Designed miniproteins, single chains, continued (3). Designs and how they scored, part 71

Each design is a single chain, and the fold is of that chain. pLDDT is the mean over its residues in the fold that is shown.

## One batch from the design tools (miniprotein)

Design m10619
Fold by ESMFold2-Fast:
Formats: C-alpha cells, sequence, structure tokens
Structure m10619 (fold): chain A 61 residues (1-61)
C-alpha cells in the first residue's frame, strides 16, 4: 500500500488531516469526491489538483 505522502501537495500535516477525516489510503482518497476533499482543512483547489494529477499518474503507470 502507498502512503498518502506519495500524493503531490500532501505533506505529513495534510496526511494527518486526511486520516482524521477517514482517508487512510491513496485508494480512499481516489474514491472521494472533489467536494469531500475540499471540506478537509488544508485542502484547497491547488492541493486538490495536485492530488488528482498524482492519482492519474499512478493509474497510468
Amino acid sequence: ALPLTVLAGVGPELAAALRAAGYTTVAQVAAASAAQLLAIPGVGMEVLTAIAQSIAALRAA
């Protein structure tokens, strides 16, 4: 399993916020809607875009 910090724009603090919101794996983040992720403290549009691009790149590999 890949740690959340492999996602671009996700540092240790944001990874902790994601886990607090119930997102403990990259697969759970990939399954979440943009609205759900934007509701998490520290996730703005720039971070959301970086996360989406990282997930797309991981799926393309």
Scores: mean pLDDT 77

Design m10620
Fold by ESMFold2-Fast:
Structure m10620 (fold): chain A 83 residues (1-83)
Amino acid sequence: VVERLRALAEEAEALGLEAAAEALREAARAIEAGDYKKAVLKLTAAALLLIGESLEADEERQARLDELLARLLEVGKAFDEES
């Protein structure tokens, strides 16, 4: 889960989504620290930031953001199943 979040953060940063990348990095750190409440809050923040960016994006960028959001939701499901 942590490695997937770090990979998503790097991809978000490459797209210029600094706030989403930071939220993903904070979620990864929270999971490593055992702060599951903070992890859930930061994962939610990252998802909302990606949705917001997708609404203002062109079709090509929107498809990429939708892919990142889908992978983030998959990570969230894995986290809930392990918790």
Scores: mean pLDDT 78

Design m10621
Fold by ESMFold2-Fast:
Structure m10621 (fold): chain A 104 residues (1-104)
Amino acid sequence: MRREEEELREALEFIREADRELQELAERLAAYRAAGVEDEEYHRLLERAERLLRAQAEAAELYRELLAQGVPEEEAEREAIRHLAERLRRLREEEERRKREEEE
């Protein structure tokens, strides 16, 4: 049981980091749109934001599916959080690999 609490804490940390990144991306994209600029950097930021938003949408859909199956709200929430964290972790690993390939 304590292991489940630790896993949930780690999952929430990944979600918090991704939410912060998404907020930063949203601010940058809004600034680009306000300036009327749609260059290579704008499209790169947009693609990253879309991947993060898709991960959140998938987790929200899983939560709703679990509730529809009669899973208790708290349990469905924990499962959705774990799913989102794992998805976000994979996206982060892919971004780090791509960035490393560009630099090395």
Scores: mean pLDDT 78

Design m10622
Fold by ESMFold2-Fast:
Structure m10622 (fold): chain A 87 residues (1-87)
Amino acid sequence: AAPDEELQRRAEELLREAERAKEEGRLEEALRLYMEAGTLAEEGRASPELAERIARGIREVGTELYPDNVLAQVAIDIIAIGVLNAS
């Protein structure tokens, strides 16, 4: 359906922005963008490949931002798993 296709396209755009922010060291912005992409990917029933890429980004950036915060790491892992399970 057109709404799902639009959500998937927006998720892909946010993923590209998140990857760019990560490369530039803007980790807080990258995490926000990855999480937004994950929400849209879930709503749009995105492909497993897109979901995996988003989930990987969430985990990588989350680990970099909160290396010594176990509770934050657990929360980030739950979010990443949620994105994967929605695909």
Scores: mean pLDDT 80

Design m10623
Fold by ESMFold2-Fast:
Structure m10623 (fold): chain A 117 residues (1-117)
Amino acid sequence: SITLTESGGGTFAEGSSVTLTSKITGDLKFVFELAWFRQRPGEPLRLVASITIGGLVSYAPEVAGRATISYDKEKSTLTLDLSDLRREDTAVYYDMAVVLSYPPSVHWGSGVQLTVV
């Protein structure tokens, strides 16, 4: 019932900035939390940043000070701004929505590739 459509990936220069976006569609009535995860080559999936509907944000230590997560409720758009790009930021990025229906459900985007050169 919820669809996450990611965009903004591609190939970017080291030291530059990127904006990853996700358009969220469907019944958003019980969406509680939105997050960005990434999977680097040969590594497990890791949390990058999260935001609750109440505006509480959190960031992984490796991106703290370089990342900003935001959610525009009017546009239903989740955004991750990542600055001072490093080669280590090369990963597939997935957004996620937690829905407080019963039972609770989790919805994932299909992933967007970021490559830093």
Scores: mean pLDDT 89

Design m10624
Fold by ESMFold2-Fast:
Structure m10624 (fold): chain A 65 residues (1-65)
Amino acid sequence: SAMLQAQAEAYLAQAEKALAAGDIETATRHLQQASRLARQTPLSPEQQARLDALEREVVRAIARA
């Protein structure tokens, strides 16, 4: 669904902004919502790669804390 893909894009964009601001908790919540959407409808390969990259960045940010 184009609507669900747009929603996933919004969650990924908000997670990126939160990580840039050092807000790991907010970034994690947005990524969890993107993952939930992925269970309802497959993400595009680009969105999936972006989700995977952001999840790795969250792990790295937590390790720094």
Scores: mean pLDDT 83

Design m10625
Fold by ESMFold2-Fast:
Structure m10625 (fold): chain A 107 residues (1-107)
Amino acid sequence: SPKDEVIKLLKEIINLLGDTLQKVADETDPERRRAIVRETYEKIKELIDKALQLSTDPEVKAMLEKIRELLDEFLAAVEAGAPWDEVLRLYSEILKLLKEAIEKLKS
């Protein structure tokens, strides 16, 4: 169903975000760190856009749109060399919204 496909896409986004955060944490070179985030950002953005197209729940749509905005902030923070605690705050907020969207879809 469209609902099951959206859940699958959101789980894939969570996995990609976790993998990216680990790679960024392990990387000391700012240029390579930016490259990692940019590659993952494009993939996640495509998955979010697909989830938005399939979603009919207005609350889930609102969460996905906010996640898209937070991803733009996350990319900008990493590219600007923001403090790691600020990057982690944005990551945690994105992850929370993704998990909340999945739980609403399961209900």
Scores: mean pLDDT 83

Design m10626
Fold by ESMFold2-Fast:
Structure m10626 (fold): chain A 56 residues (1-56)
Amino acid sequence: GEKILEGTKKAIEEGIVAAAERGARELGGPDLARQVRELVKQGRIEEALELLEKAK
């Protein structure tokens, strides 16, 4: 049902935010982790990925 889809979407979104923050922290420390987390929370996933690529 609709509630299951909403719950799954939220869980996926939360997982993506957590994974992105963790990866960013490993690459550029807490400042990069904060920036990537905020971008992903705002739905700016492409910008978050570009920031991570620049940090490699």
Scores: mean pLDDT 74

Design m10627
Fold by ESMFold2-Fast:
Structure m10627 (fold): chain A 80 residues (1-80)
Amino acid sequence: ERGLTEEQLKLIDELDISSEEARILAYLLGAGPATAREIAEAMELSQATVSRHLRRLEEKGLVVRRPGEPTRYEAAPSLL
């Protein structure tokens, strides 16, 4: 939905990531910082699936883990 720039969408298309990872990244870009549970609920995925995708996105530098309890994830500042 409305919230992503054309540049952000093009960048996501050029990334070596799965369609589910691209959807998680798009969600974080639009909604802001979220827990794995909130992402799982929004996307109708299991928390285990979301956590695995978030780990891969962190390893690629596309998502950053924010301090706090509960732990929240955010799209990397380079994508904002």
Scores: mean pLDDT 75

Design m10628
Fold by ESMFold2-Fast:
Structure m10628 (fold): chain A 81 residues (1-81)
Amino acid sequence: IEEIVERILSSTDEAERRRLIEELYELGLEALRNGDYESLERVIRALEEVARHLRESDPELALELEIQAGILLLQYGVSQL
Protein backbone atom coordinates (compact mmCIF):
# COMPACT_ATOMS: atom_id res chain seq x y z
CA ILE A 1 0.00 0.00 0.00
CA GLU A 2 2.67 2.56 1.05
CA GLU A 3 4.84 1.68 -1.99
CA ILE A 4 1.87 2.13 -4.33
CA VAL A 5 1.14 5.56 -2.78
CA GLU A 6 4.78 6.63 -3.28
CA ARG A 7 4.71 5.46 -6.91
CA ILE A 8 1.44 7.32 -7.59
CA LEU A 9 2.82 10.55 -6.12
CA SER A 10 6.17 10.26 -8.00
CA SER A 11 4.67 9.22 -11.36
CA THR A 12 4.68 11.75 -14.21
CA ASP A 13 2.80 9.36 -16.53
CA GLU A 14 -0.98 9.76 -16.30
CA ALA A 15 -1.67 6.21 -17.56
CA GLU A 16 0.69 4.65 -14.99
CA ARG A 17 -0.77 6.79 -12.20
CA ARG A 18 -4.34 5.77 -13.15
CA ARG A 19 -3.32 2.08 -13.24
CA LEU A 20 -1.72 2.30 -9.77
CA ILE A 21 -4.85 4.02 -8.40
CA GLU A 22 -6.96 1.20 -9.86
CA GLU A 23 -4.66 -1.36 -8.17
CA LEU A 24 -5.03 0.44 -4.84
CA TYR A 25 -8.85 0.53 -5.14
CA GLU A 26 -8.93 -3.18 -6.08
CA LEU A 27 -6.90 -3.96 -2.93
CA GLY A 28 -9.63 -2.18 -0.95
CA LEU A 29 -12.38 -4.20 -2.63
CA GLU A 30 -10.44 -7.44 -2.02
CA ALA A 31 -9.96 -6.56 1.66
CA LEU A 32 -13.70 -5.84 1.96
CA ARG A 33 -14.60 -9.18 0.30
CA ASN A 34 -12.22 -11.05 2.64
CA GLY A 35 -13.44 -9.28 5.81
CA ASP A 36 -9.94 -7.79 6.25
CA TYR A 37 -11.16 -4.48 7.64
CA GLU A 38 -7.71 -3.45 8.91
CA SER A 39 -6.28 -3.58 5.37
CA LEU A 40 -9.44 -1.89 4.09
CA GLU A 41 -8.89 1.03 6.49
CA ARG A 42 -5.27 1.32 5.31
CA VAL A 43 -6.45 1.52 1.68
CA ILE A 44 -9.07 4.17 2.55
CA ARG A 45 -6.41 6.24 4.33
CA ALA A 46 -4.02 5.80 1.39
CA LEU A 47 -6.65 7.05 -1.09
CA GLU A 48 -7.32 10.07 1.17
CA GLU A 49 -3.57 10.79 1.43
CA VAL A 50 -3.12 10.71 -2.37
CA ALA A 51 -6.21 12.93 -2.81
CA ARG A 52 -4.85 15.46 -0.29
CA HIS A 53 -1.48 15.56 -2.06
CA LEU A 54 -3.07 16.04 -5.53
CA ARG A 55 -5.69 18.60 -4.44
CA GLU A 56 -3.80 21.61 -5.87
CA SER A 57 -2.23 20.02 -8.98
CA ASP A 58 -5.09 17.73 -10.07
CA PRO A 59 -8.33 18.63 -8.23
CA GLU A 60 -10.50 16.45 -10.49
CA LEU A 61 -8.44 13.31 -9.76
CA ALA A 62 -8.33 14.27 -6.06
CA LEU A 63 -12.15 14.39 -6.03
CA GLU A 64 -12.35 10.98 -7.75
CA LEU A 65 -10.06 9.50 -5.07
CA GLU A 66 -12.16 11.03 -2.27
CA ILE A 67 -15.28 9.49 -3.85
CA GLN A 68 -13.56 6.06 -4.04
CA ALA A 69 -12.50 6.33 -0.38
CA GLY A 70 -16.06 7.35 0.55
CA ILE A 71 -17.56 4.35 -1.25
CA LEU A 72 -15.22 1.92 0.56
CA LEU A 73 -15.84 3.65 3.91
CA LEU A 74 -19.63 3.45 3.40
CA GLN A 75 -19.44 -0.27 2.56
CA TYR A 76 -17.19 -0.83 5.59
CA GLY A 77 -19.70 0.97 7.83
CA VAL A 78 -22.56 -1.15 6.54
CA SER A 79 -20.49 -4.34 7.11
CA GLN A 80 -20.17 -3.40 10.84
CA LEU A 81 -23.95 -3.31 11.33
Scores: mean pLDDT 78

Design m10629
Fold by ESMFold2-Fast:
Structure m10629 (fold): chain A 61 residues (1-61)
Amino acid sequence: DKAKEYLRRMVEALERGDLATAEEYRQQALKAGAKQEEVTEILRAWMRGDREKMEELIEKV
């Protein structure tokens, strides 16, 4: 699923500190069918450092 791929690329960009690339992948994930609430939950898990929950949420998209 393209949405899941874009969400993983978004997180990889965030880990590098590349906020511009992360925003581009966020927008692409939404265009590919990810729901805004799903993206928000993934970002919250990432901000908490909860990598297991983040991966679980990406798999559910």
Scores: mean pLDDT 84

Design m10630
Fold by ESMFold2-Fast:
Structure m10630 (fold): chain A 69 residues (1-69)
Amino acid sequence: MITSDEVFKLFKEGVSREEIVEKMGLPEEYKDLSYEEILNIVIDREVEEAFKLIQLGIDKAIERSKAAK
């Protein structure tokens, strides 16, 4: 799945915003956004996903403790 580091790296290599969107198969709506907006959305989603995975792991550990005999 798309990451902020990947988007940033492509921009560093001189790839245009539109080419990044097309090359990575990003949603069509991303083509209407600025570079900053695309990057911010990707960062927010990446952080949210990472946080949810961490939280899910904690919640699962707690549930297992309660279900253990």
Scores: mean pLDDT 71

Design m10631
Fold by ESMFold2-Fast:
Structure m10631 (fold): chain A 91 residues (1-91)
Amino acid sequence: NMVQEELQKAREEKAKIEEKIKELYKREGLSPDSQVLTPEIVQLQLELVRLERQIELLDEMIKKKVSTEKFNEMKEKIKKREEEADKRQRK
């Protein structure tokens, strides 16, 4: 099942990003509880949020038996919203 394979892949990617964030805090001598955000940490946190949304969508697809095409449409809409936000922030 392609949807289940994507869900597993997204979960593995999330785990890798969580470890990268921990490693960055460790390299900088900072506690994970610190509110210090570098551009690299911010980027990884945004990727983490994106993967969490993807996992929720894939899990919902399994529960509701939603088609892969509908999932791809939802992903494209999210991507467009992110691109529009980026364009508005460019000076």
Scores: mean pLDDT 72

Design m10632
Fold by ESMFold2-Fast:
Structure m10632 (fold): chain A 67 residues (1-67)
Amino acid sequence: MAEELVKKAEEHLKEAEKALAAGDDESARKHAELAIEYAKKAMELGAKEKALPILNRAQTILSVIDA
């Protein structure tokens, strides 16, 4: 269900932000990638308005790590 995928994306985004704040780039990358995966799946199931901001934030985290 799209709502569960949004929830999973939010949980992984939160973990990615915590890891980034702690300087754990490896964990931040892993959780950001999972947040992107779940957000994309949620968007395919019609939850675009809820999933898109999660996708954008997770992509921003990956950009910060890769810089």
Scores: mean pLDDT 85

Design m10633
Fold by ESMFold2-Fast:
Structure m10633 (fold): chain A 69 residues (1-69)
Amino acid sequence: DEAEELARELAELLGLSEEQLRAMRELLSRGDVEFAREQLEKVRKLYEEKKEELLEEVAKTSVMSPAKP
């Protein structure tokens, strides 16, 4: 089931809970799985780019002094 596989990939990518995974799987099974897959692929590309930025941000954050809000 492509919807189940897609839901699993989204859960891994976004860190979804079991409840969120179940809700997403239901949406994928009802809706257009092809559309959802295309969106996932776009998000994954953005996430890979953001992942490198996030790693840089985390490294800098560890040495940053706390700033007042």
Scores: mean pLDDT 62

Design m10635
Fold by ESMFold2-Fast:
Structure m10635 (fold): chain A 95 residues (1-95)
Amino acid sequence: MEELKKKVEELLKELEELRKEIEEIIKETEDEEIKKFLEKLKEKLEEIIKELKNALEKNLPEEEIKKLLEEAEKFLEGAKRLLEEIKKKLAEAKA
C-alpha cells in the first residue's frame, strides 16, 4: 500500500525530530540520572527508526509493516509523555 509507506515516512520524520529534542536535553542537563535515562530512551528510539527503515527497504508484507507502525506509534506517544515529564522536572529543579 502506497498510503502505508507514506505513513511510515511521516512517522520516521516525527521519530527523528524527537531524537533531536532528546539529544538537545541530554547536552543541556546537569542531572546524571536524567541524562542516563534519556540516553537509553534515545537508543531504543534509534532501534525503532532502524526497524522502520529496514521494513521499507525490504518491502515487508503489509501486515508486518502495520505491526511495526502500531508499535512505533505507541512508543512515540509514550516517549513524548516521558519527555514532557522530564522537562517539567528540570524546570522545577531550576526554580
Scores: mean pLDDT 81

Design m10636
Fold by ESMFold2-Fast:
Structure m10636 (fold): chain A 92 residues (1-92)
Amino acid sequence: DVDELIEQIKKEFPEISDLAARLILALAGFPVSLTPEELAQAIRELKKLPKEVIDKALKFANEHARARGAGYEITKITINDDGTIEIETRPL
């Protein structure tokens, strides 16, 4: 359940907001729906997080994506000042 994973992320990483956790899970291939306004807010919230927190949360999401057979894992996320997101993935 995606909601359970969001709560686990927030418990482990209290700096990560609900929207930022949803974005991380969506990028990891989980079925998370975000409106355009929620996506814009999630990007802003993710940009404020330390790189170490983002990297640890991605590792958590990748472990769960692998268990659910997502077929890939995220190796890198870059969020640019113009709001574009660059993601690097590798096949599982």
Scores: mean pLDDT 72

Design m10637
Fold by ESMFold2-Fast:
Structure m10637 (fold): chain A 67 residues (1-67)
Amino acid sequence: MSAEERAVLRELEELRRIAEENGLPEIARKAQEVIERLKKGEISPEEAAKEGRELAEQLRAAGVELP
């Protein structure tokens, strides 16, 4: 796994954790799906990062503060 893949994976895992802690199971599920697709090589790290940014915007729209 490349350094880029590891960085994106860590960010997605953090988004999933934040979603779970804030009672947003649908967003957590979507984050887990992106994580699994990245681990299986079904999407690129760049595509996974884009989907992660979309999930981060959904968390912010729900009133969650991100680091």
Scores: mean pLDDT 83

Design m10638
Fold by ESMFold2-Fast:
Structure m10638 (fold): chain A 75 residues (1-75)
Amino acid sequence: SAPVSLEERKELLEQQLKELEENFDKLDERERRAAEALLNIYNKENLEEAYKTLEEIAPGAGGNAGKMILELVEE
């Protein structure tokens, strides 16, 4: 099995966020709200609101997922 390093995870995240921005207009309302929250976390803007939005979209997981993304971006 191939291990995924922190560096590889960071590059994958950047790639995914770029694809998300490029396809933003093709998302439904829920997906767009999630995308906006993820982009806010990546840009380190409106973090508390972004975490709340992700938690509302994915109860019990969204807020924690958002915090993990910020940790990965900040390293």
Scores: mean pLDDT 70

Design m10639
Fold by ESMFold2-Fast:
Structure m10639 (fold): chain A 68 residues (1-68)
Amino acid sequence: MEEKRKLIEEYLEKARKDGLPYAGSALYLAQQIGDEEGVEEALKVLGITREQLDAMVAGSRAGAAALA
């Protein structure tokens, strides 16, 4: 968990410097470890809300289940 949290911080730093792809990586990793602060920070860099993210994730999982 600690190592993944450090990696999230590194991805957020890269996102601030190099842009959006690193913000997505930080968001994904923060969600996997339950780092709420990391999720909030990545969402701000991406310019989306938690509600929009939750809708996209729910739709993606439902679609995968229906097509599997």
Scores: mean pLDDT 68

Design m10640
Fold by ESMFold2-Fast:
Formats: sequence, C-alpha cells, structure tokens
Structure m10640 (fold): chain A 58 residues (1-58)
Amino acid sequence: MHLYEALQDYVARTPAEISLKKGDILELLDEIDDEWLLVRNLATGEIGLVPKSVVRLL
C-alpha cells in the first residue's frame, strides 16, 4: 500500500505543489526523485508535488 502521512503543515511554494495539514493521508502517484513525491491528498482531492522530508510512508 503506497500511502504517506503528513508529519507537519506544509505551504505550497509553486503551482506544481500542494499544501498539507499535519496528519493528512496521501496516496503516492509517482516518485519524481529522491526529494519529491507526486501525491493525491485524500482529505482534499488535490494532486501535486510534496517534499519527501515532510511525509512518512505508512
């Protein structure tokens, strides 16, 4: 199962990114590189990039 949890609030810095709230559950869509994930936020339905450093694999 490719789910992640947001460890902290995150504010999107570019239009390609999404904002997170601590505890949001994210579905992994793609691993872009070693620093960025493409995810769907299951609470909001938003799709975009988030840094790996602010999430953990469930």
Scores: mean pLDDT 87

Design m10641
Fold by ESMFold2-Fast:
Structure m10641 (fold): chain A 64 residues (1-64)
Amino acid sequence: MKKEIEELEKEIEELEREIERLERELAELKARGASREEILELEIEIGVLELERAVKLLVLEKLK
């Protein structure tokens, strides 16, 4: 149980760092006037990672 909690916390931390990096990239793309297609693709990537993080948080809550 404790090891499972620690593993999930690490996975959530990794996802949070990835989301932060992509959000920064999204801000840079918008600032430099990137295409709507490039912006949309990155927004979709962020959304997928946010869903994955949400699922892991729900599992973590049940283990606590």
Scores: mean pLDDT 83

Design m10642
Fold by ESMFold2-Fast:
Structure m10642 (fold): chain A 86 residues (1-86)
Amino acid sequence: MTLTITLKNMSPTQLTGWTLRAIGLELDGYDVSIKIEGDTLTITIGNLSDAEKQEFLRLAEQLRLQGATVTITIDGDHISIEITFP
């Protein structure tokens, strides 16, 4: 399973925190690709288990409850999560 998460309208603190989270996942042995463009961060993670998928979906829901706009698209073995911070 592959996850692409796109984070938009990030503060510098949010961008730093999410970039460090993505680096942490790479260090934990996940296939991670990171792209930064201004205040937008795109993270692609390969080889996710169902348990890890549920964790990311729960995190996205938490961000939505905190006022972010969240769009989730599931297409077979690929999940795309787009998050726009307020």
Scores: mean pLDDT 82

Design m10643
Fold by ESMFold2-Fast:
Structure m10643 (fold): chain A 73 residues (1-73)
Amino acid sequence: DEERRKRLEEEIKEIEEQIKEIEEEIEKLEEQLKKAKEEGDEEKAKELERRLTVLYSAKGILLAAKSFLESLL
């Protein structure tokens, strides 16, 4: 079914875009975390570490979802 294949390819593309956005946010937060640690801002560092943990978890889920969808092609 060509329609099913196209839908899977579109979903994979959407997931790839979401992964890219998350990677860009991770890079930005990692730079902020490094600066917060250098400045001794422990509260900001803890908040950034929590946010990074959430983003890494989200990225892992999206990578697993992408792998699953690719296995259906």
Scores: mean pLDDT 88

Design m10644
Fold by ESMFold2-Fast:
Structure m10644 (fold): chain A 72 residues (1-72)
Amino acid sequence: PELEKVSLEELEKKLEEALKEIKEAVKQKDYEKAEEIVKETIEWVAKTEVEDPEKASELVRKFLEEAKKLLE
């Protein structure tokens, strides 16, 4: 049986919210919380089935690139 898949729009919104939380944590100098949000987001994506894995990977790559810039 096929599980209900997360749409690319839903994935994008989740990644945008995660980046917003990371920016907020960095603004408060809470780098441990920012790193935790990154790890939790990656783990959620790894556990979640998405509609287009290739495009999903591209969105996740952009998310990680932005998160890395915020933490550097």
Scores: mean pLDDT 80

Design m10645
Fold by ESMFold2-Fast:
Structure m10645 (fold): chain A 66 residues (1-66)
Amino acid sequence: MELEVRDTGNARGFTAAAILAIGTPGAEVEAVGEDVLRVRVSGDDATARRLAAQLASIEGVEVREV
């Protein structure tokens, strides 16, 4: 699964999203600019779905599956 995480103007939420993604086993995080992260999850679909749901629950970020 590949996700785009975008900062919507809340630096705290964006930082929390980055920390969560970096701390997830099997997730590769790439900075695509100062306010956009690309997160690639290799492994179990359950882990990818949980990460996507957790990221989407963080205030101040927009999450899209790409």
Scores: mean pLDDT 79

Design m10646
Fold by ESMFold2-Fast:
Structure m10646 (fold): chain A 92 residues (1-92)
Amino acid sequence: MSEEELEAALEAFREFLGWAFPDLSEEEIRTLVEKAGEVYRAFKDRFSSENPLGELLERVVRMLSRHPEARPELLAARSPEEFWAVLERYVP
């Protein structure tokens, strides 16, 4: 995936989150998208799927939907490693 393709996919994800989770602020959505992009760049070779970005974004959506109580922890992650650890804890 090129950087341009990644940025386009992340922008589409930002729009999706605004529609699917209207209770999220624009700042929270931007933070989630930025951190997801950082995780993809750091860990893309760890994913076994043909679409590692899609797998990552699906995990973020599942966490937001099924564990809204963990949203502050995900937003507070200071590194790609912390963000991924939170996802693995709640949506393994």
Scores: mean pLDDT 81

Design m10647
Fold by ESMFold2-Fast:
Structure m10647 (fold): chain A 117 residues (1-117)
Amino acid sequence: MTPEQVRAAAETFRALAEKYREQAADPSKRLKDVDGKPLTPEQLERIARIYEKAAEALTKYAENNDFEKAQKIVLLAGKGILAAADGPFTEADADLNPKRTIGSADEYIEEIEKIAK
């Protein structure tokens, strides 16, 4: 991964964070999950937070030429987004959604923040 690619990924992730926050604020713009159910504001905000934290880490790693960590952040962001989209947000949702990803979006956000330090 080049510094230019890392910076481009950071800018893309910032734009996606803004897009998902706009969808969280406006119900008419909300995407649907794989079962045709609209994504909740909590799901959209977690997706936005993952992109935002990943963008911050990628910017830092581009400046420090730490491309191995940059690649790890991209992979963790992808896993976190899958967890946020597929994951249960309550215990009742967990019981009803057998397609949930192992781990929570919040756990992936925490791991990204720990690596970004």
Scores: mean pLDDT 69

Design m10648
Fold by ESMFold2-Fast:
Structure m10648 (fold): chain A 67 residues (1-67)
Amino acid sequence: GMSAIVERIAEILVRQTSLSPEKAREIAEAIVERGKAGKPIGTKADIEALPGVGEATAEELARVFGL
């Protein structure tokens, strides 16, 4: 289900970045919502638009996404 997808993405983010579990879950939920809306992550600007994402976090996420 959707909860399982969110939890899996959050687990990956915790493993690959300095994000706390709580913040990783919030970002994972936003990523899943963007996908459902037909606006998947494709640029660094899309990452920076995620809730609670500052410049340093955006750089870490950009590396995870290969951007």
Scores: mean pLDDT 82

Design m10649
Fold by ESMFold2-Fast:
Structure m10649 (fold): chain A 68 residues (1-68)
Amino acid sequence: SDEEKLKKARELFNQAIEAADKGDVETARKLLDEAIKLFNEAKVSSREAAELIGQILDAIGRILEAEM
């Protein structure tokens, strides 16, 4: 279901952030890519889309910070 896909995507975003915080940039990027794929496959409301876009941007920022 779309709800299951969104739940999985959020879990993967959290795992990506944890990996980035530990300096595991490669794992963080892979987890982020998987989360974005699931998000794109889900049918979401505008509110849910805005929330997830915010989480994606946060994850990207933390991964970029870890690479620097």
Scores: mean pLDDT 76

Design m10650
Fold by ESMFold2-Fast:
Structure m10650 (fold): chain A 96 residues (1-96)
Amino acid sequence: PAVGGGAGPDGSVVGAGAHGDAAAVTAQGPGELARAAAEAGARAIGGEVTSAGADSATARGPGDAATARAAAEAGRRAIGGEAAASRPPGLPAGAA
């Protein structure tokens, strides 16, 4: 995978990239989770879901590598990845 590759419990974003001024994001998981991730990605890049299958979905639209990364992040968030930018109150940030 080119960009990040975040995973929810049953799904993940497995690819994001750009060629020229076109950006694409591919998500994998149970069909509805993959579709939700692709829809979020499409929204982030100003495009649309171009493919949705049994366990994968792809969104494509105008953009560059930065747009593709934003779309991958939106997709991960949609399938139960990082839901919010804030950390839990009273708990330390991750060990990293």
Scores: mean pLDDT 63

Design m10651
Fold by ESMFold2-Fast:
Structure m10651 (fold): chain A 68 residues (1-68)
Amino acid sequence: SMSAQDYFNLGLRLASQGKLEEAAEYLEKAIELDPNFALAWGFLGMVYRELGKEELARKYEEKAREIA
């Protein structure tokens, strides 16, 4: 079974390839496994910003700061 860290690393790799929607899916899986994974919340916020989802990006960035 994949860990939260494994899903996070896969999300980073996909984002670096411009596969932002797929990156978001794997980052969400990381957060589902570890809701206290502040880096995953922050990076998902960045991915949503690149997808043009500004309000959603803000929510995830705020959650990352709350957890950290």
Scores: mean pLDDT 87

Design m10652
Fold by ESMFold2-Fast:
Structure m10652 (fold): chain A 66 residues (1-66)
Amino acid sequence: MKVLVTFKGDPEKQIAYVLMMLGEPYVTVTPISPTKYLVTFKGDDAQIQAFLDMLRSDPSVTVTEL
């Protein structure tokens, strides 16, 4: 599964999320701009959905499924 993650101007929160994603062996993160990241998941569906729900719960983060 691939998603586009966009951050809305909170650099500390952006750094925290990027470091969290980089720490996960089932996640591949590719920066496409200073605030936009292409994220590829190779885990199970329940784990992926829990992660996406966490990101979507934050109003400063936009997640678009590709």
Scores: mean pLDDT 78

Design m10653
Fold by ESMFold2-Fast:
Structure m10653 (fold): chain A 61 residues (1-61)
Amino acid sequence: GAAGGRTRALAILGEARRLGLEGEAWEKVKELADRASATVDPEEARRYVEEAARALQEAAG
């Protein structure tokens, strides 16, 4: 649900901050996480969470 998407988005943003992401990499992760938090549709929120996690992984690993 929306609550689950928001919780996951916050966790991803926390991880991005912990890893020291900044600039374009931070903005990309933040935009996707913000969309996941704002989206009412659970499936669309899930897709944004997955994209944010992928962007985080690409920037960090």
Scores: mean pLDDT 80

Design m10654
Fold by ESMFold2-Fast:
Structure m10654 (fold): chain A 76 residues (1-76)
Amino acid sequence: AAAAEAAAARAAAVARVEEMVRLLEADPALSPETLARLEALARAAEPAVERLRALGDREGLREVLGLVARAAAIAA
């Protein structure tokens, strides 16, 4: 059943990207510590995003990409 895998991948990716958004909102100046934490979270999110693509979970991918777009807008 791909549904349980999709749910787990969504939860993992969303949690990491939400933490990235929180870090960017807390430190928009991007200190070296914040940048290192953002890089670690992005790296940790990659397997979950790839899993969503492999499973064809378009809604989960859209949700994660929406959060990534929000993070990018805060960083700009």
Scores: mean pLDDT 79

